# Designed miniproteins, single chains, continued (5): the designs that were tried, part 85

Each design is a single chain, and the fold is of that chain. pLDDT is the mean over its residues in the fold that is shown.

## One batch from the design tools (miniprotein)

Design m19119
Fold by ESMFold2-Fast:
Parts: sequence; structure tokens; C-alpha cells
Structure m19119 (fold): chain A 73 residues (1-73)
Amino acid sequence: SHMEELERRREQFFREVDEGIEDLKAATLLSIARSALEQGRDESIVQNALAEAEKLGREDVVAEIRRLIEEHH
């Protein structure tokens, strides 16, 4: 049915949009953490970015933020 096909396509579209939004959020958190470390901003900014990345379940971004923290010691 054309209607069933449209419903499946809409579901796929919203899944792809949600994935794109999560990727943008993850990239933004990484950018915030990197900039904060480079500018010598308060450590709470970096820790907040790390916590938000953990809430997103983005282990790749969590690992990268932790690596950046280690590199700035």
C-alpha cells in the first residue's frame, strides 16, 4: 500500500534526522571541551561536556574528551 510505504519512509526519515541531531550535539560537546581546554577555561565546562556526552551514549566522544584532558596535563 502507498500509505504504508509513506509511513515507513517517514519513520526512516525521522530516525535519520534524530541521528544527525545526536551527531551534531556530540560534535558540539567535543568542540566546547577542546576550546575550553585550549583557552584555559574552568574545568567544570570540560566536565559538563563529558557528562553530556556520556548521557548521549557516545563512547567515541567520551574517549576523545578524556584524551584531550590527558594531553593538557
Scores: mean pLDDT 82

Design m19120
Fold by ESMFold2-Fast:
Structure m19120 (fold): chain A 61 residues (1-61)
Amino acid sequence: SFLEKLREDAEKGDATAQVQLALILARQGKYDEALSLARKAAEKDPIGKAVLKNIEFMKKV
């Protein structure tokens, strides 16, 4: 499935996949998993850093 492929790509270190999966998980209220993936993406990409801050804001407010 799409989610299985996305999870596999994220595990391989694909920052785009990590960002996409983090946003999907955040929309489902799975903030701990979403934050973990966003932090991983933030290590490699400014977009990951922006997404991390967005998810942190969503969890807090």
Scores: mean pLDDT 82

Design m19121
Fold by ESMFold2-Fast:
Structure m19121 (fold): chain A 72 residues (1-72)
Amino acid sequence: SELEELEKKIKEAEEEKKREEEEVKEAEEAYEKDPSVENVARLVGEKLRLIGLEFEIELLKKKLEELKKKLA
C-alpha cells in the first residue's frame, strides 16, 4: 500500500541520515586536522547532504500524516 511504501521510505531515509551524520563527523575531523579548501568543501558538501535528507524525511512524514488523515 502507499502507506506501507511511505513508512518504508521514511525508515530508509532515517538510516541514510545516520550514515550521513557519520560522514559529517569524519569531514569535521579532517577539517580540524587540516583546514584546507578541500576539507572545507567536503565538510560543506556533507552538511548539505544531511540538510537535504532532513528535508526529505520531514516531507515524507507530512505526506504520511496527510495520507493517514484521508484513510481514517
Scores: mean pLDDT 87

Design m19122
Fold by ESMFold2-Fast:
Structure m19122 (fold): chain A 92 residues (1-92)
Amino acid sequence: SSKAARGLIEAMRAVRADGGEVSVEINGDTLTLTGRGVGERGFAGFREAVRAVEEGGGTATLEVDGDTVTLTAGGLSPEAITAVALDAIGLR
């Protein structure tokens, strides 16, 4: 399940590398990652994050609204959720 955390963190970094912004919300056992101002690298990162979450045994859904991308990931360990949340607020 460390695959899920890595995929999500890489997606966040890809969005930020292109000058976009990321936010994370925790709702029960799910994590919602929102990218704003998403460029091509960010979109590729989100698609890879879906694969990483699914390969790690979790579930992932992706919603695209213009240059805003929302990924909802379920089945994550508490450690994975914490790692993604800390990276999202820049405390890596």
Scores: mean pLDDT 80

Design m19123
Fold by ESMFold2-Fast:
Structure m19123 (fold): chain A 59 residues (1-59)
Amino acid sequence: SSSKIKEIQEQIKKLEKELVVLETARAMEPDPEIQKQLDKQIEELRKKIEELKEQLKKL
């Protein structure tokens, strides 16, 4: 439905904004252990965004 499409698009937009924040934090982080933790969070967020994009393609 058109409502579902809009909901998914809004969720993707929100998660993409969160991704930018985490990527910026990762770029500024000097500690390798904290970098690994941020990399994990970034990967999980990217996977969620891709799942939503797949749902959007299939409707």
Scores: mean pLDDT 87

Design m19124
Fold by ESMFold2-Fast:
Structure m19124 (fold): chain A 64 residues (1-64)
Amino acid sequence: SMEELERIRKEAIEEAKKNNVTTDDEIAQLVRRAVERLQALGAPSDEITKAALDLVRELLKLRD
């Protein structure tokens, strides 16, 4: 479960880098897809929220 969560996070970051994701709308869409994958995995809501916030911070750092 944690390994799958980390994989989803890394895949989202790689997709952002590959597609040069820079707009807030693109970041939101990428985070939404990652959240959907985590929900399908049965991750607890607290873990999903934390992962989503961590991903937003990481993607904003890539933009800046």
Scores: mean pLDDT 79

Design m19125
Fold by ESMFold2-Fast:
Structure m19125 (fold): chain A 65 residues (1-65)
Amino acid sequence: SEEEENEEAERRVLAAKSEEEKLRIAKEIAEERGEESAVEYLELLLAGASDEELREKSKEVAAKK
């Protein structure tokens, strides 16, 4: 179920030892779920993108779901 999938995802994130690892795990989960726009947003976060770039990408993700 979606709830069980979310619990598993949360456990994977909690196993991370750094903020960078949490972002990498979140990206892997987004890839597994086929959330391409979310993957791109997380890639920008990992690359140290500017707040402006992140805002633009966030709007794109929200529009496409």
Scores: mean pLDDT 73

Design m19126
Fold by ESMFold2-Fast:
Formats: C-alpha cells, structure tokens, sequence
Structure m19126 (fold): chain A 83 residues (1-83)
C-alpha cells in the first residue's frame, strides 16, 4: 500500500458505536491515539476469546480504511484520510 502523507484524520468506530476522531501530525501521535482507543479494547477482546477478521479493506491515494468483523458479530472500523 502507498504511504499516506501527514497530517491525517484518524476515525475509529468501536463495537458499541462510539466514534473517536483525531487529526494526527506524526506517527507517534497516530500510535498514541490507537493505543488510547484500541489498546484496552484489544486486551478485553483477547481475554474474552473474541477474534477479529478483516471484512473490508480499501486503500486510495488519499485514504485507507479497514473494517474488522469480531466473532461476536460486532465491528471495529478504522479510517485514515489525508487532510
């Protein structure tokens, strides 16, 4: 996949329907945002034995998105868009 140029808008939708959004200007900000939003959720899913599979993946010159389907039927979506 082609690398996206910073800054990028990161949008995460969690299984409960909560949407988290941030514009990040560095890889460190991106990683910190993902750890804040998904780090604890990922641990909880592993402890519960819930697995994730890629349902949808889209990459363009200015955006990348992935939708994960969880084994309980819920979804996590992640979208990165150049701004």
Amino acid sequence: AKPLKLPVRVTVTTPDGTVYEKVVNSTEEFNAFLEEVLGELGKELEERGITATVKEKSVTDTSASVVYELSDGSTISLTLTEV
Scores: mean pLDDT 78

Design m19127
Fold by ESMFold2-Fast:
Structure m19127 (fold): chain A 71 residues (1-71)
Amino acid sequence: DSLRRAIESNRREGDEEGERHSREALEHYERGDYEGAIRHLVEAISSSHRNGSEEGLRHNMEALSDVLNDM
């Protein structure tokens, strides 16, 4: 799952803010709240960019694309 991959990448790269937002995105997605999931993924992408977390950035962007395709 792309969301779980994003969480793991943020964790490995030490992006605690990005990891928190990716986890919130997964929780919203599992509840069927795609809009909430998208909002948190945008925050995770922003955090990964600020932190220089290349893998976190890539995987959160992939997760965002997947959520948008599920809407």
Scores: mean pLDDT 86

Design m19128
Fold by ESMFold2-Fast:
Structure m19128 (fold): chain A 90 residues (1-90)
Amino acid sequence: SSLLERAEELVRKAYEALEAGDYEKAKELAQEAIRLVDQLDPTDPRALLVRAAAYGVLGLALKKLGKDEEAAEYFERARADVAAARALAA
């Protein structure tokens, strides 16, 4: 899916922004990746892993911005998506 490829690219750019210390940009890129994945099949383990990575970057960016409670919520969502992807991959 072209949407999945675009989401994967946005996650890569979000990690680069996070490494550069641009936490607002990392947050925006991760949110856009999540928006694209939410349009995909929820039973696609690759899509779930991409969304988990996006939730992880969003959580890290929020933690760096002092939003610890919001960050914790996204880390929980990332763990849930990883667990779901592993179950679906058999």
Scores: mean pLDDT 89

Design m19129
Fold by ESMFold2-Fast:
Structure m19129 (fold): chain A 58 residues (1-58)
Amino acid sequence: MEEKLQELAELLREAFEKYGDDDLPDSVREKINALLQELGLEPADSVREAAEKLREKG
């Protein structure tokens, strides 16, 4: 579980640096949501929302 949390945190950081919150490609959003689902969290529509869910989990 901790490895998946770290993987999601890294993915969110990379996605935000490359695309920001508004221009997130569908493929990246799908990867984020797949990791959220693996962690038992609800899907997110943005990097910021996903980061908030990750923070609540940890």
Scores: mean pLDDT 75

Design m19130
Fold by ESMFold2-Fast:
Structure m19130 (fold): chain A 68 residues (1-68)
Amino acid sequence: GKKELREKLLKLIGEILAIIGEIFDLERQLAAETDPARIAQLQAQIAALQARRDALLAEMDELSKQLE
């Protein structure tokens, strides 16, 4: 029912917020970093987290439409 879908949506929102927090922390590290190898690693990690965030946002959008 709608309650089960809402609980799943809230869990996805929690996961998305956690990923956004991780991206923010990595972006702060990137802004302070001077080692080119470390910069490349941080950029790769940020890109991977952004892709994961975007996938979860798409899943959240699909679930939210089912609650209408």
Scores: mean pLDDT 86

Design m19131
Fold by ESMFold2-Fast:
Structure m19131 (fold): chain A 56 residues (1-56)
Amino acid sequence: MEEAEKLVKKAEDYLKQGNYEEAFRLALQAIYKSKDNPELREKALKILKEAREKMK
């Protein structure tokens, strides 16, 4: 799923910039769109967890 990969990369960029809220949102979308791609799902999940920890 090409869209899921783009979402993962964007989420990583937002995480690097300190925009944890947007990183969380994009990572969540990437998880839903990468159901058949475990590698992308794992990357998105890691971003989601990191963003969540920084937001709370």
Scores: mean pLDDT 79

Design m19132
Fold by ESMFold2-Fast:
Structure m19132 (fold): chain A 62 residues (1-62)
Amino acid sequence: SALEEAALAEARRWLAENGAPASVTDAVVREIVARLRERLGERFTPEHVRPHLLGELGDLGL
């Protein structure tokens, strides 16, 4: 979906700015977004996705 693609683009941008470790592959990012979509359901909006996505990536990327 467009929202999922936007979330992936935002995640990739954040990783580039924060120095992603080699373990954080595109497949891992897609899996995180997919889990967030499933978990958030109706709340999978830009407002709710960003804080959850950045938190997941922060925990994984640091």
Scores: mean pLDDT 67

Design m19133
Fold by ESMFold2-Fast:
Structure m19133 (fold): chain A 74 residues (1-74)
Amino acid sequence: MSLKEVAQKLAEEAEKRGLTDVAEMFREVAENPDDGRKVLAAVMGLIAAAFESDDPEVREWLLEGARELLKAAS
């Protein structure tokens, strides 16, 4: 699965969870998969959102999303 495909899938999942800002971060990666700075900014934003989350399921999902983006970007 390419970085674009991973980011698109995660954006749809974030929308279904009601995480609109997170979905927008994933869409920026999907539209700009070759922009390493945007990918890194999205990963850092997801990690920050995970630590700000009161929901352990949401926190774990955000951290896993960041991990999958990093794997796909490598």
Scores: mean pLDDT 81

Design m19134
Fold by ESMFold2-Fast:
Structure m19134 (fold): chain A 73 residues (1-73)
Amino acid sequence: SAAEQAEIDRIRAEAMARFAELLAGVTDPEARARLRALAGRFALRMSEAKTPEEARRLAREAEAEAARIVAAA
C-alpha cells in the first residue's frame, strides 16, 4: 500500500541520516569505508523491502553493525 511504502521510505531516510551523522564524527579511514559500504548495502536491501516490519529489521541490523564499526575504530 501507499501508506506502507511511505513508512518504509521514512525508516530508510531516518537510518540514512544516522549513517551521515556517524560518518561526520568518524575520522578513521577504515571505519569510514566500512560505514559507507554498510550504508550502501542497507540502501540496496531497503529498495527490496516489502513491509515496514522488514524495513525495521533491516534498520536495526544495520544500526547494530554501524555501532560495532564505530566502537572498533
Scores: mean pLDDT 87

Design m19135
Fold by ESMFold2-Fast:
Structure m19135 (fold): chain A 59 residues (1-59)
Amino acid sequence: MKGLYRATKDQPDTGAGFLGLKKGEIVEVERETSDGWAYARSLKTGEEGWVGLSDLEKI
């Protein structure tokens, strides 16, 4: 089941494949990796990219 998560801190878009986020922004996690990364979509912007799973809080 896809999960909704909240960003726990601001993260700038630093390059190709990474998701830029503001603290408090809601994302839909589409898949997780075994090494602690999540592929997510911002519900605000519709952008997709990788984010550290430890930087997300499940809601």
Scores: mean pLDDT 77

Design m19136
Fold by ESMFold2-Fast:
Structure m19136 (fold): chain A 59 residues (1-59)
Amino acid sequence: MEKKLEEQKKINREIAERLRAIGDALNVGLKKAQELKKQGASEEEIFETISETMSQLTP
C-alpha cells in the first residue's frame, strides 16, 4: 500500500467534483449563449455571457 495512492484518490475526487461544477456552469452558459445568438447578439456578447456565467458558478 502506497501513501501516494491515497493522496492521488483524494485529488482525483476533488478534480471530479470541480469538473462536474464546471460542466454544470458551462451548460448554463451555453444555454444563455444560444438564446443570445437567436436574438442576433455578437460573438463578443456571447463569449462575455459564457465567461461571466462560468466565473459566477465555478468554485
Scores: mean pLDDT 75

Design m19137
Fold by ESMFold2-Fast:
Structure m19137 (fold): chain A 67 residues (1-67)
Amino acid sequence: SQNQIQQLQQEIEKLEREIERLEEELERLRKDPNADPSKILEIEIEIGVLRVRLGVLKLVLRRLQAQ
């Protein structure tokens, strides 16, 4: 339905903004010679998990739009 499509689009947008924020944090940490390598790894893993979730939501959105 149109309402479900709009809700998914909002969730996708929110998730894309969160990924962008984490990628910006990761870039700052990578430029800091005193940054904790474990913190860098944690953020990389979090970005990976969120990207997988984003991919799933985009597949669901595509399926709903095809109906």
Scores: mean pLDDT 88

Design m19138
Fold by ESMFold2-Fast:
Structure m19138 (fold): chain A 67 residues (1-67)
Amino acid sequence: SPSVEQVAQALVDAGVDPRLAEELARKAVELAKKYGISIGEALRVTLSEAGLPEDVVDRAVELLNSL
């Protein structure tokens, strides 16, 4: 599974502010571990709850899948 640092970088590359990206990356990684779901599913939940647009979510997930 990707590290918090790798997820945060994908979020920054998708257009998320670096400080928010680090916070959301930590939440997504913990959510994925807690529920046994993919990081992509955890990101969709975490970013949606933070009010980020669907296109940002899709871009971040695609960037992580290219790792």
Scores: mean pLDDT 82

Design m19139
Fold by ESMFold2-Fast:
Structure m19139 (fold): chain A 81 residues (1-81)
Amino acid sequence: SPEEEARRYLEIARELVEKAREAVKNGDISTAASYVTAAYLALIAARFVNPELSPEQQAEIERIRKEVDEITAEIDKLKAK
């Protein structure tokens, strides 16, 4: 179902965010950037497969997007030095 497909993409996005955080922790900025990009694409895929997302799935996308944005900002700070 579209709901189950969106759920799978959100699970992938969460896993990718955690991998990005570990890459930042290890100083691997290029790997971290790749993981946050992949997480962002997974969020787009979730919305694409289910355009009529539940309020719960919309809230989850907003939470994951905030984490992606925060990690991206950390990566940008590290690259600026």
Scores: mean pLDDT 86

Design m19140
Fold by ESMFold2-Fast:
Parts: structure tokens; C-alpha cells; sequence
Structure m19140 (fold): chain A 71 residues (1-71)
């Protein structure tokens, strides 16, 4: 799906931003990925990534975002 590919790219961009410490922008890109995806497992992993970023756990957020990309 074109939307699923765009969601994956948004999640990949969020990982880059999170690694740079651009947490607010990373969350925005993850929210965009959630809106684009039609896969409930992808949406769940992306929501877990956002929650981890809000708690300051960048490493865990990256793992959740990577899981979403692998689905």
C-alpha cells in the first residue's frame, strides 16, 4: 500500500529525529505515521513509541518504531 510505505518513511524519519534529540518533531512524524497506516499492529507499535518518547526513553521509542517498520 502507498499509505503503508509513507507511514514507514514517517517512522524512519521519526527515528532520525529522536536520535538527534528533536523529540517534539519525532512525535509529530509518528502521529503522521499512525494516520497513514491501516494496520492495527503498526498503529499500536507507533503509539508505544510516542509514549516512550514522552517518558524520555529514546532507546525504547526507537525499538518500537523499528518494530512498526518491520511489520
Amino acid sequence: SDKEELAKKAAEKAIELAKKGDIEEAIRHLEGAIRLSENEEVKKALKEAIEALKKGDVEKAIEYAKRAIEL
Scores: mean pLDDT 88

Design m19141
Fold by ESMFold2-Fast:
Structure m19141 (fold): chain A 75 residues (1-75)
Amino acid sequence: MRTPSEAELAEAHAFVEETLAKLPPERQAALRARLDSGGFAGADLLASAYRFAEALLRQGVSVDDFKSGFRALVA
């Protein structure tokens, strides 16, 4: 595992925030259930999604690949 840069984390977090803001409530509930079952339970959906983003970036997933995967997960 590697430590993501501050710029990588900021870009991933901004993408998460924008994506969640556009997501209908039923899709938010489905995403939360998926993240919680995957071990990314946070205080709220945003916190869970941030943990997921950080975990993938630490595993060496690029920001662009994370964005593609996150779009697929919420679609």
Scores: mean pLDDT 82

Design m19142
Fold by ESMFold2-Fast:
Structure m19142 (fold): chain A 101 residues (1-101)
Amino acid sequence: VAANIAAASANLAAALAALKAGDAAAALANAAAATANAAAALAKNPADAAAKAALLAANGIAAAATGDFAAATADLNAALAINPANATAKAAQALVNALAD
């Protein structure tokens, strides 16, 4: 069902926007919502690569929001290994690399 993946993508984009703005609380809340929607998609289709990548990207953004850039980098790299076309994961990886410098 595409609705859960679309909801996860929207929440993931909102989490990234909050992280860029320095709003850790909003980034964590939107990342948690993205995780829940991605998990709902995986419950219906466990082989859904887009949902699995969204879940990992959400975990990466949440880690970055708490200052754990090593965990954020690992999760975002894992998301991109599954779905290299995930634009939000690519943007999050670029932001995390800039913040870790």
Scores: mean pLDDT 81

Design m19143
Fold by ESMFold2-Fast:
Structure m19143 (fold): chain A 60 residues (1-60)
Amino acid sequence: EVEKRIEALKNRYEELKKRFDEQIKKASEINPETAENLKKTYEQAKKFFDRQIEKLEKEA
C-alpha cells in the first residue's frame, strides 16, 4: 500500500528532475536569472518530495 505510493512519488520525482534539468539548461543560454529562479523552484520541489517520501516511509 504505502510502497506503491512511494513508488509513484519516486516516479513523479524522476520525471520532474528530467524536466527541470532540461529547462534550466535552456534558460541558462537565454537568461541566467531565469535559470537561478528555476534552480530555486527545483530545490523547493526536492524538499517537498523528500519530505513526502520520508513521511510515507515512517508510516510503513
Scores: mean pLDDT 79

Design m19144
Fold by ESMFold2-Fast:
Structure m19144 (fold): chain A 77 residues (1-77)
Amino acid sequence: SHRLTPEQRERLRAAAAEAEKEMKSIPGVKDARFEVVENDDGSYTLRAFVDYDPEKADEVARRLQELGRRIAAEAGL
């Protein structure tokens, strides 16, 4: 497995921060936080914490999938 490079870590953190801003812009989202965690096998896990109105569950789920793919692409993964 490959460890994340320092540049990939910075890109992931920057992309996560932008994803937080975008998630917070959705009506009915009260708070959002994204964390990037490196796993022992050299992979990474993106953890998302989102406080949202239940009626927005489908929109939040779609946006999380989109943002996850975008963050991976920004990191070159």
Scores: mean pLDDT 78

Design m19145
Fold by ESMFold2-Fast:
Structure m19145 (fold): chain A 79 residues (1-79)
Amino acid sequence: NLKHAEFLEKGGRQAVELGREAERRGDLETAARLYFSAARLYRKAAELYKEAGDEEKAEKAEKKAEEAERRGRELREQA
């Protein structure tokens, strides 16, 4: 289900962009929540890519999830 994985990856990218906007406003709690949402979307995309046999896209999506989760944790600790 590559189309579903691509849709979820797009959602993750949008959540990261909204998170950056929240950071610029100083809304660290909203930014953290958006980054955690991005991490969940990227992990779901990675699972679907792996099921579809696209190991490279799965690994890239998982790394994006880890990055988003780390950023979310950092912002939550600052809020």
Scores: mean pLDDT 88

Design m19146
Fold by ESMFold2-Fast:
Formats: sequence, structure tokens, C-alpha cells
Structure m19146 (fold): chain A 122 residues (1-122)
Amino acid sequence: MVKPEDATEESIRELIAQLSSDDPAVRFRAAAELGRLAEDPENAKLIVDAGAIEPLIAALSDDDPFVRMAAALALGNLAEDPENARRIVEAGAREPLEAALKDDDPAVRLAAREALRNLDGV
């Protein structure tokens, strides 16, 4: 696991690439680590600037519920910053997150609700 102080543009790009892995465990770990890093505002900016928003939105439709949950949590953490929240809305995250409110998994539904709360007023 990468520590917050060890996050670089290269390590973030590698995590973004891992969101497209054929292994759901790799996709889950990548989304979860991006979400953890996103709790720090400096790392959140690097994640957004590295192009993570669209891959995380795509991960909301993943066949693995843990990947969908982690993607929603990561988008929610990024959306704590109003400028990141605006970029997430402009990238089309509202409709996929609203669909995730009806997900079969209660953890996915909760994560989507929290992400949408952080997008409110943008």
C-alpha cells in the first residue's frame, strides 16, 4: 500500500490503470487506495488532474460490488472539494451515482448516497 506522503503522479497513474485490470481484486484495491489518498486535499488534486474521474465513474458499473462501492467512496472523497465536485458533475457522475442508489448491495447504495451528498449544491 502507498502511504499518503509517498503518493506521486506516477503511482496515481498506475492505480488509475489498475482500475481496468481483468482481476476484480486488483480493481478493488486500486479504487480503495485512490479513495484513501483522496482524503488528503493535495492527493485529491493529483488524482483528479491525473484523469481518475472518468475511470472511477466507469467503475460504478463494475460487475464486482466491492469495486462499485470503492469507486463511489473515492468519488465521494474527491467531491469534498467544491472544484473537484464540479469536475465530477461535469464528467457525468450524477446519473451513474443515482443508479447506484438502487444497487443490490447496501454498501454500494450507502457510498453512492454519501457521494451525491457531497455533490449537492454544485
Scores: mean pLDDT 86

Design m19147
Fold by ESMFold2-Fast:
Structure m19147 (fold): chain A 56 residues (1-56)
Amino acid sequence: MEFVARVPRLSVEELRERARALRDGLERSGDAHTPEAREEMRALLRAYREQARREE
């Protein structure tokens, strides 16, 4: 099971809110360079694309 890149099945709206919160958090902490943060953002974008295709 992929723990670092795991993203729950959320709606497009929920995924957008989570991505915004993650981006804002990384901007405040300055930790955008961690491999965990990069993997989480990548997984979130993939989940967003999947859900957008499902709703369209």
Scores: mean pLDDT 65

Design m19148
Fold by ESMFold2-Fast:
Structure m19148 (fold): chain A 64 residues (1-64)
Amino acid sequence: SEAARLAELDRRANEIVEKVAEKYGLTEEQKEAIRRALVHIARVTPLTDEQLEKAAETLAEFYK
């Protein structure tokens, strides 16, 4: 179902953001912004976890 697919994308995005947040020292607001961006990206383009992690790291660097 669509709901199950969206739940899986949320789960994947959350796991990736937690890993990146540990490396970059992200605030909770920054984590949520990146998580949301990853879900939106993954909904329009099928990406691997490796590709999503690279996207998250690029966004995290924007926050410094």
Scores: mean pLDDT 82

Design m19149
Fold by ESMFold2-Fast:
Structure m19149 (fold): chain A 55 residues (1-55)
Amino acid sequence: GPELERARRRGAGAAALGRALGNEEGYTHGQKGADSETAEEARAHADAAGRALGV
């Protein structure tokens, strides 16, 4: 349903934000692994926050 899609999009947004912050640190020379790890962590945090705020 639409609420599940919104939750997934929020996770994607958090992952993108984590990656953007990593890039600002100057990680543009081949740190795809680090980007992947930060994306997973941001996604997990977004999911947990969504559940906690979802009342």
Scores: mean pLDDT 57

Design m19150
Fold by ESMFold2-Fast:
Structure m19150 (fold): chain A 98 residues (1-98)
Amino acid sequence: GIYKVEMVLHGVGLLSKEEIEEAVRRGVEEVGLKLLSLEVELDRESGLARITFEVEAENEEKAREAGLKTVEEINEEVKKKDPSAEAELLELKVTKLE
C-alpha cells in the first residue's frame, strides 16, 4: 500500500534542503522501498525541518522503518559537518493512504 511519512527534526541547520532530500532517498532505498513523493521544508536559522514523503510499502511498520533510516542518514550528514552535532527527531507520523 501507499503510506505518508511526516517528520519534524531539529539540529539540521548545517545541512541544505538538497542534502536532506538526498538523505531521505538513501534511507528509503536502504529499506528497499519505492519513494513516490518528497517535500522538505527547512528553516536554517532555527535548524528545524519538516519532511513529508510517500512510500509504497507492505505495511505501516516498513514505512516507519524508512522514516527512522532517513533520520540515521540525516545524522550521518550532520556529523560529517560537525562530529559533535546531532539531529533530533521531534515527531514521526505514518498514515496509510492506499
Scores: mean pLDDT 88

Design m19151
Fold by ESMFold2-Fast:
Structure m19151 (fold): chain A 80 residues (1-80)
Amino acid sequence: MEGLDPGDLPSEEEVRERIREAVAEGNIAKIVGVELIAMAADLGGKHEHARAYYLALAEVYAEAGDEESAERYRRIAEKI
């Protein structure tokens, strides 16, 4: 099947750490990079990976006190 090889996708823990670093830095480009990986996973049929990545985004933003961004990412994950 055309799509993403599971070996090409980072683990949920690796993504979570990347998000924590990006949020702490205020680095929007790194956050966009994670969102693109999540979108690519979803489009490639790796829906569980995509959901996990969006939930990781929600978790880290909630930890940072950004509840609006956290709710947005949870909403995206629930639709996958």
Scores: mean pLDDT 78

Design m19152
Fold by ESMFold2-Fast:
Structure m19152 (fold): chain A 64 residues (1-64)
Amino acid sequence: SPMDEVLEEVKKLIEELKKQGFSRQEILDRANQLLARLSGEKGLSPLEVNKVANEVQEYIDKLV
């Protein structure tokens, strides 16, 4: 689904930034910027954006 595609791309960015030693806040800021861009490109609704944002936050909290 478009939501799964956006989530996968944002997770890849999070993993790359973590490997490079970025802080939790820097990872969160960059992940949210990418999420906003891709959500617009894929035409996600506000409800879908919120669902992906929640999963991104949980992923960062577990890994960073």
Scores: mean pLDDT 86

Design m19153
Fold by ESMFold2-Fast:
Structure m19153 (fold): chain A 77 residues (1-77)
Amino acid sequence: EAEELAKRAIEATREAAEAAEEGDVERARRLFEEADELMKRLGEVASDELKEKTNKELSKIVEEHREALERMARALE
């Protein structure tokens, strides 16, 4: 379960970042909300190593799409 939650969170975050790049702010927001919920559940069941690995992958996705995500954050404010 923990590994599946991590995989789903990574996939949702990647899809959210791709939606942000496309300018689909509403889709990106929903996918980030899904990823956030998955990460909260992961935090309750995952080992520290799995949490660190997952956070590292999420950070890479965010860094790759930083400019688009910043534009999205401003649009949602």
Scores: mean pLDDT 80

Design m19154
Fold by ESMFold2-Fast:
Structure m19154 (fold): chain A 74 residues (1-74)
Amino acid sequence: SARERARALAEAYLAARGVDSPEAVELLAEGLLVGAEGLAAARAGAPEEELAALAERARELAARAEALVAAERA
C-alpha cells in the first residue's frame, strides 16, 4: 500500500542518518503521503488553495520530524 511504502521510505531515510525514532518515521511517512497527494492534485488541476494547503501540511509534518531528530541528538 502507499502507506506501507511511505513508512518503508521514511524508515530507510532516517536509518541512513542514524535515527530510529518511531515518531519521526510516522511523521515523515505522513509527510510523504501528503506530498504524493499534492503531486496528484496538481496533475488533476486542483485549485491553488488546495495545493497551497497540501504544501503547507507537508512542510509542517517535515518540520515536526526534523525537530524530533534534532531533539534526539541534543
Scores: mean pLDDT 80

Design m19155
Fold by ESMFold2-Fast:
Structure m19155 (fold): chain A 65 residues (1-65)
Amino acid sequence: MDAAGAAAALEEARRLVAEGRAVLADPAASLAEINRAIARILRGIGLALDAALGAGDLSLSAVGG
């Protein structure tokens, strides 16, 4: 995965986490919605970790691009 591919994966991961967090912040959210939100957040984390590992840098700080 190149830097552009990693950035795209991180943006998708950020989107999934943001969507999940929005559901968790909703006081009217049902348990089923909360469970789906948690699954979405975990998927986002997995995508971010995969992007970091694919880019060869767990901190996402590329040395040499």
Scores: mean pLDDT 74

Design m19156
Fold by ESMFold2-Fast:
Order: structure tokens, then sequence, then C-alpha cells
Structure m19156 (fold): chain A 74 residues (1-74)
């Protein structure tokens, strides 16, 4: 839901600001990436279709790990 998305965004934004000491811009980007990763993890079929169209030669789990690693590159 929209409300759940906003709560997840806020939690990761607050984490990035208060514990990772990121700037407002960096914290916003980090939180947005985390929301997308969680959405992709919940929509397995949609994510698999997207991966197939992109020609990704990796598993669903490896794709999510790749997205998580990309999110951590600040």
Amino acid sequence: SEEEREEVFKNYYDLAKNRLHLSDEEAEKFAEKMVKILQDSKDREGTLKKMAEAGEPISFEQYLLKKFEEALKV
C-alpha cells in the first residue's frame, strides 16, 4: 500500500540520516532504492518477467542481492 511504502521509506531515510550520517540527497536515494528492492522481492513474477526482458543471466535471489549492493554504493 501507499501507506506501507511511505513507512518503509521513512524508516530507511531515518536510518541513513541518523546512523549512516548521509546527506539529505544521499539518504533519499538510499531510501528510494530500498523501497524498490522490497517491492521487487514481493512481486516475484513481475520481477522475473523484467529480468527475462533485460536478458539477466542470474537467479531472482542474485538479482535482489545485486540491487541491494547497488543501493549501498553511496
Scores: mean pLDDT 79

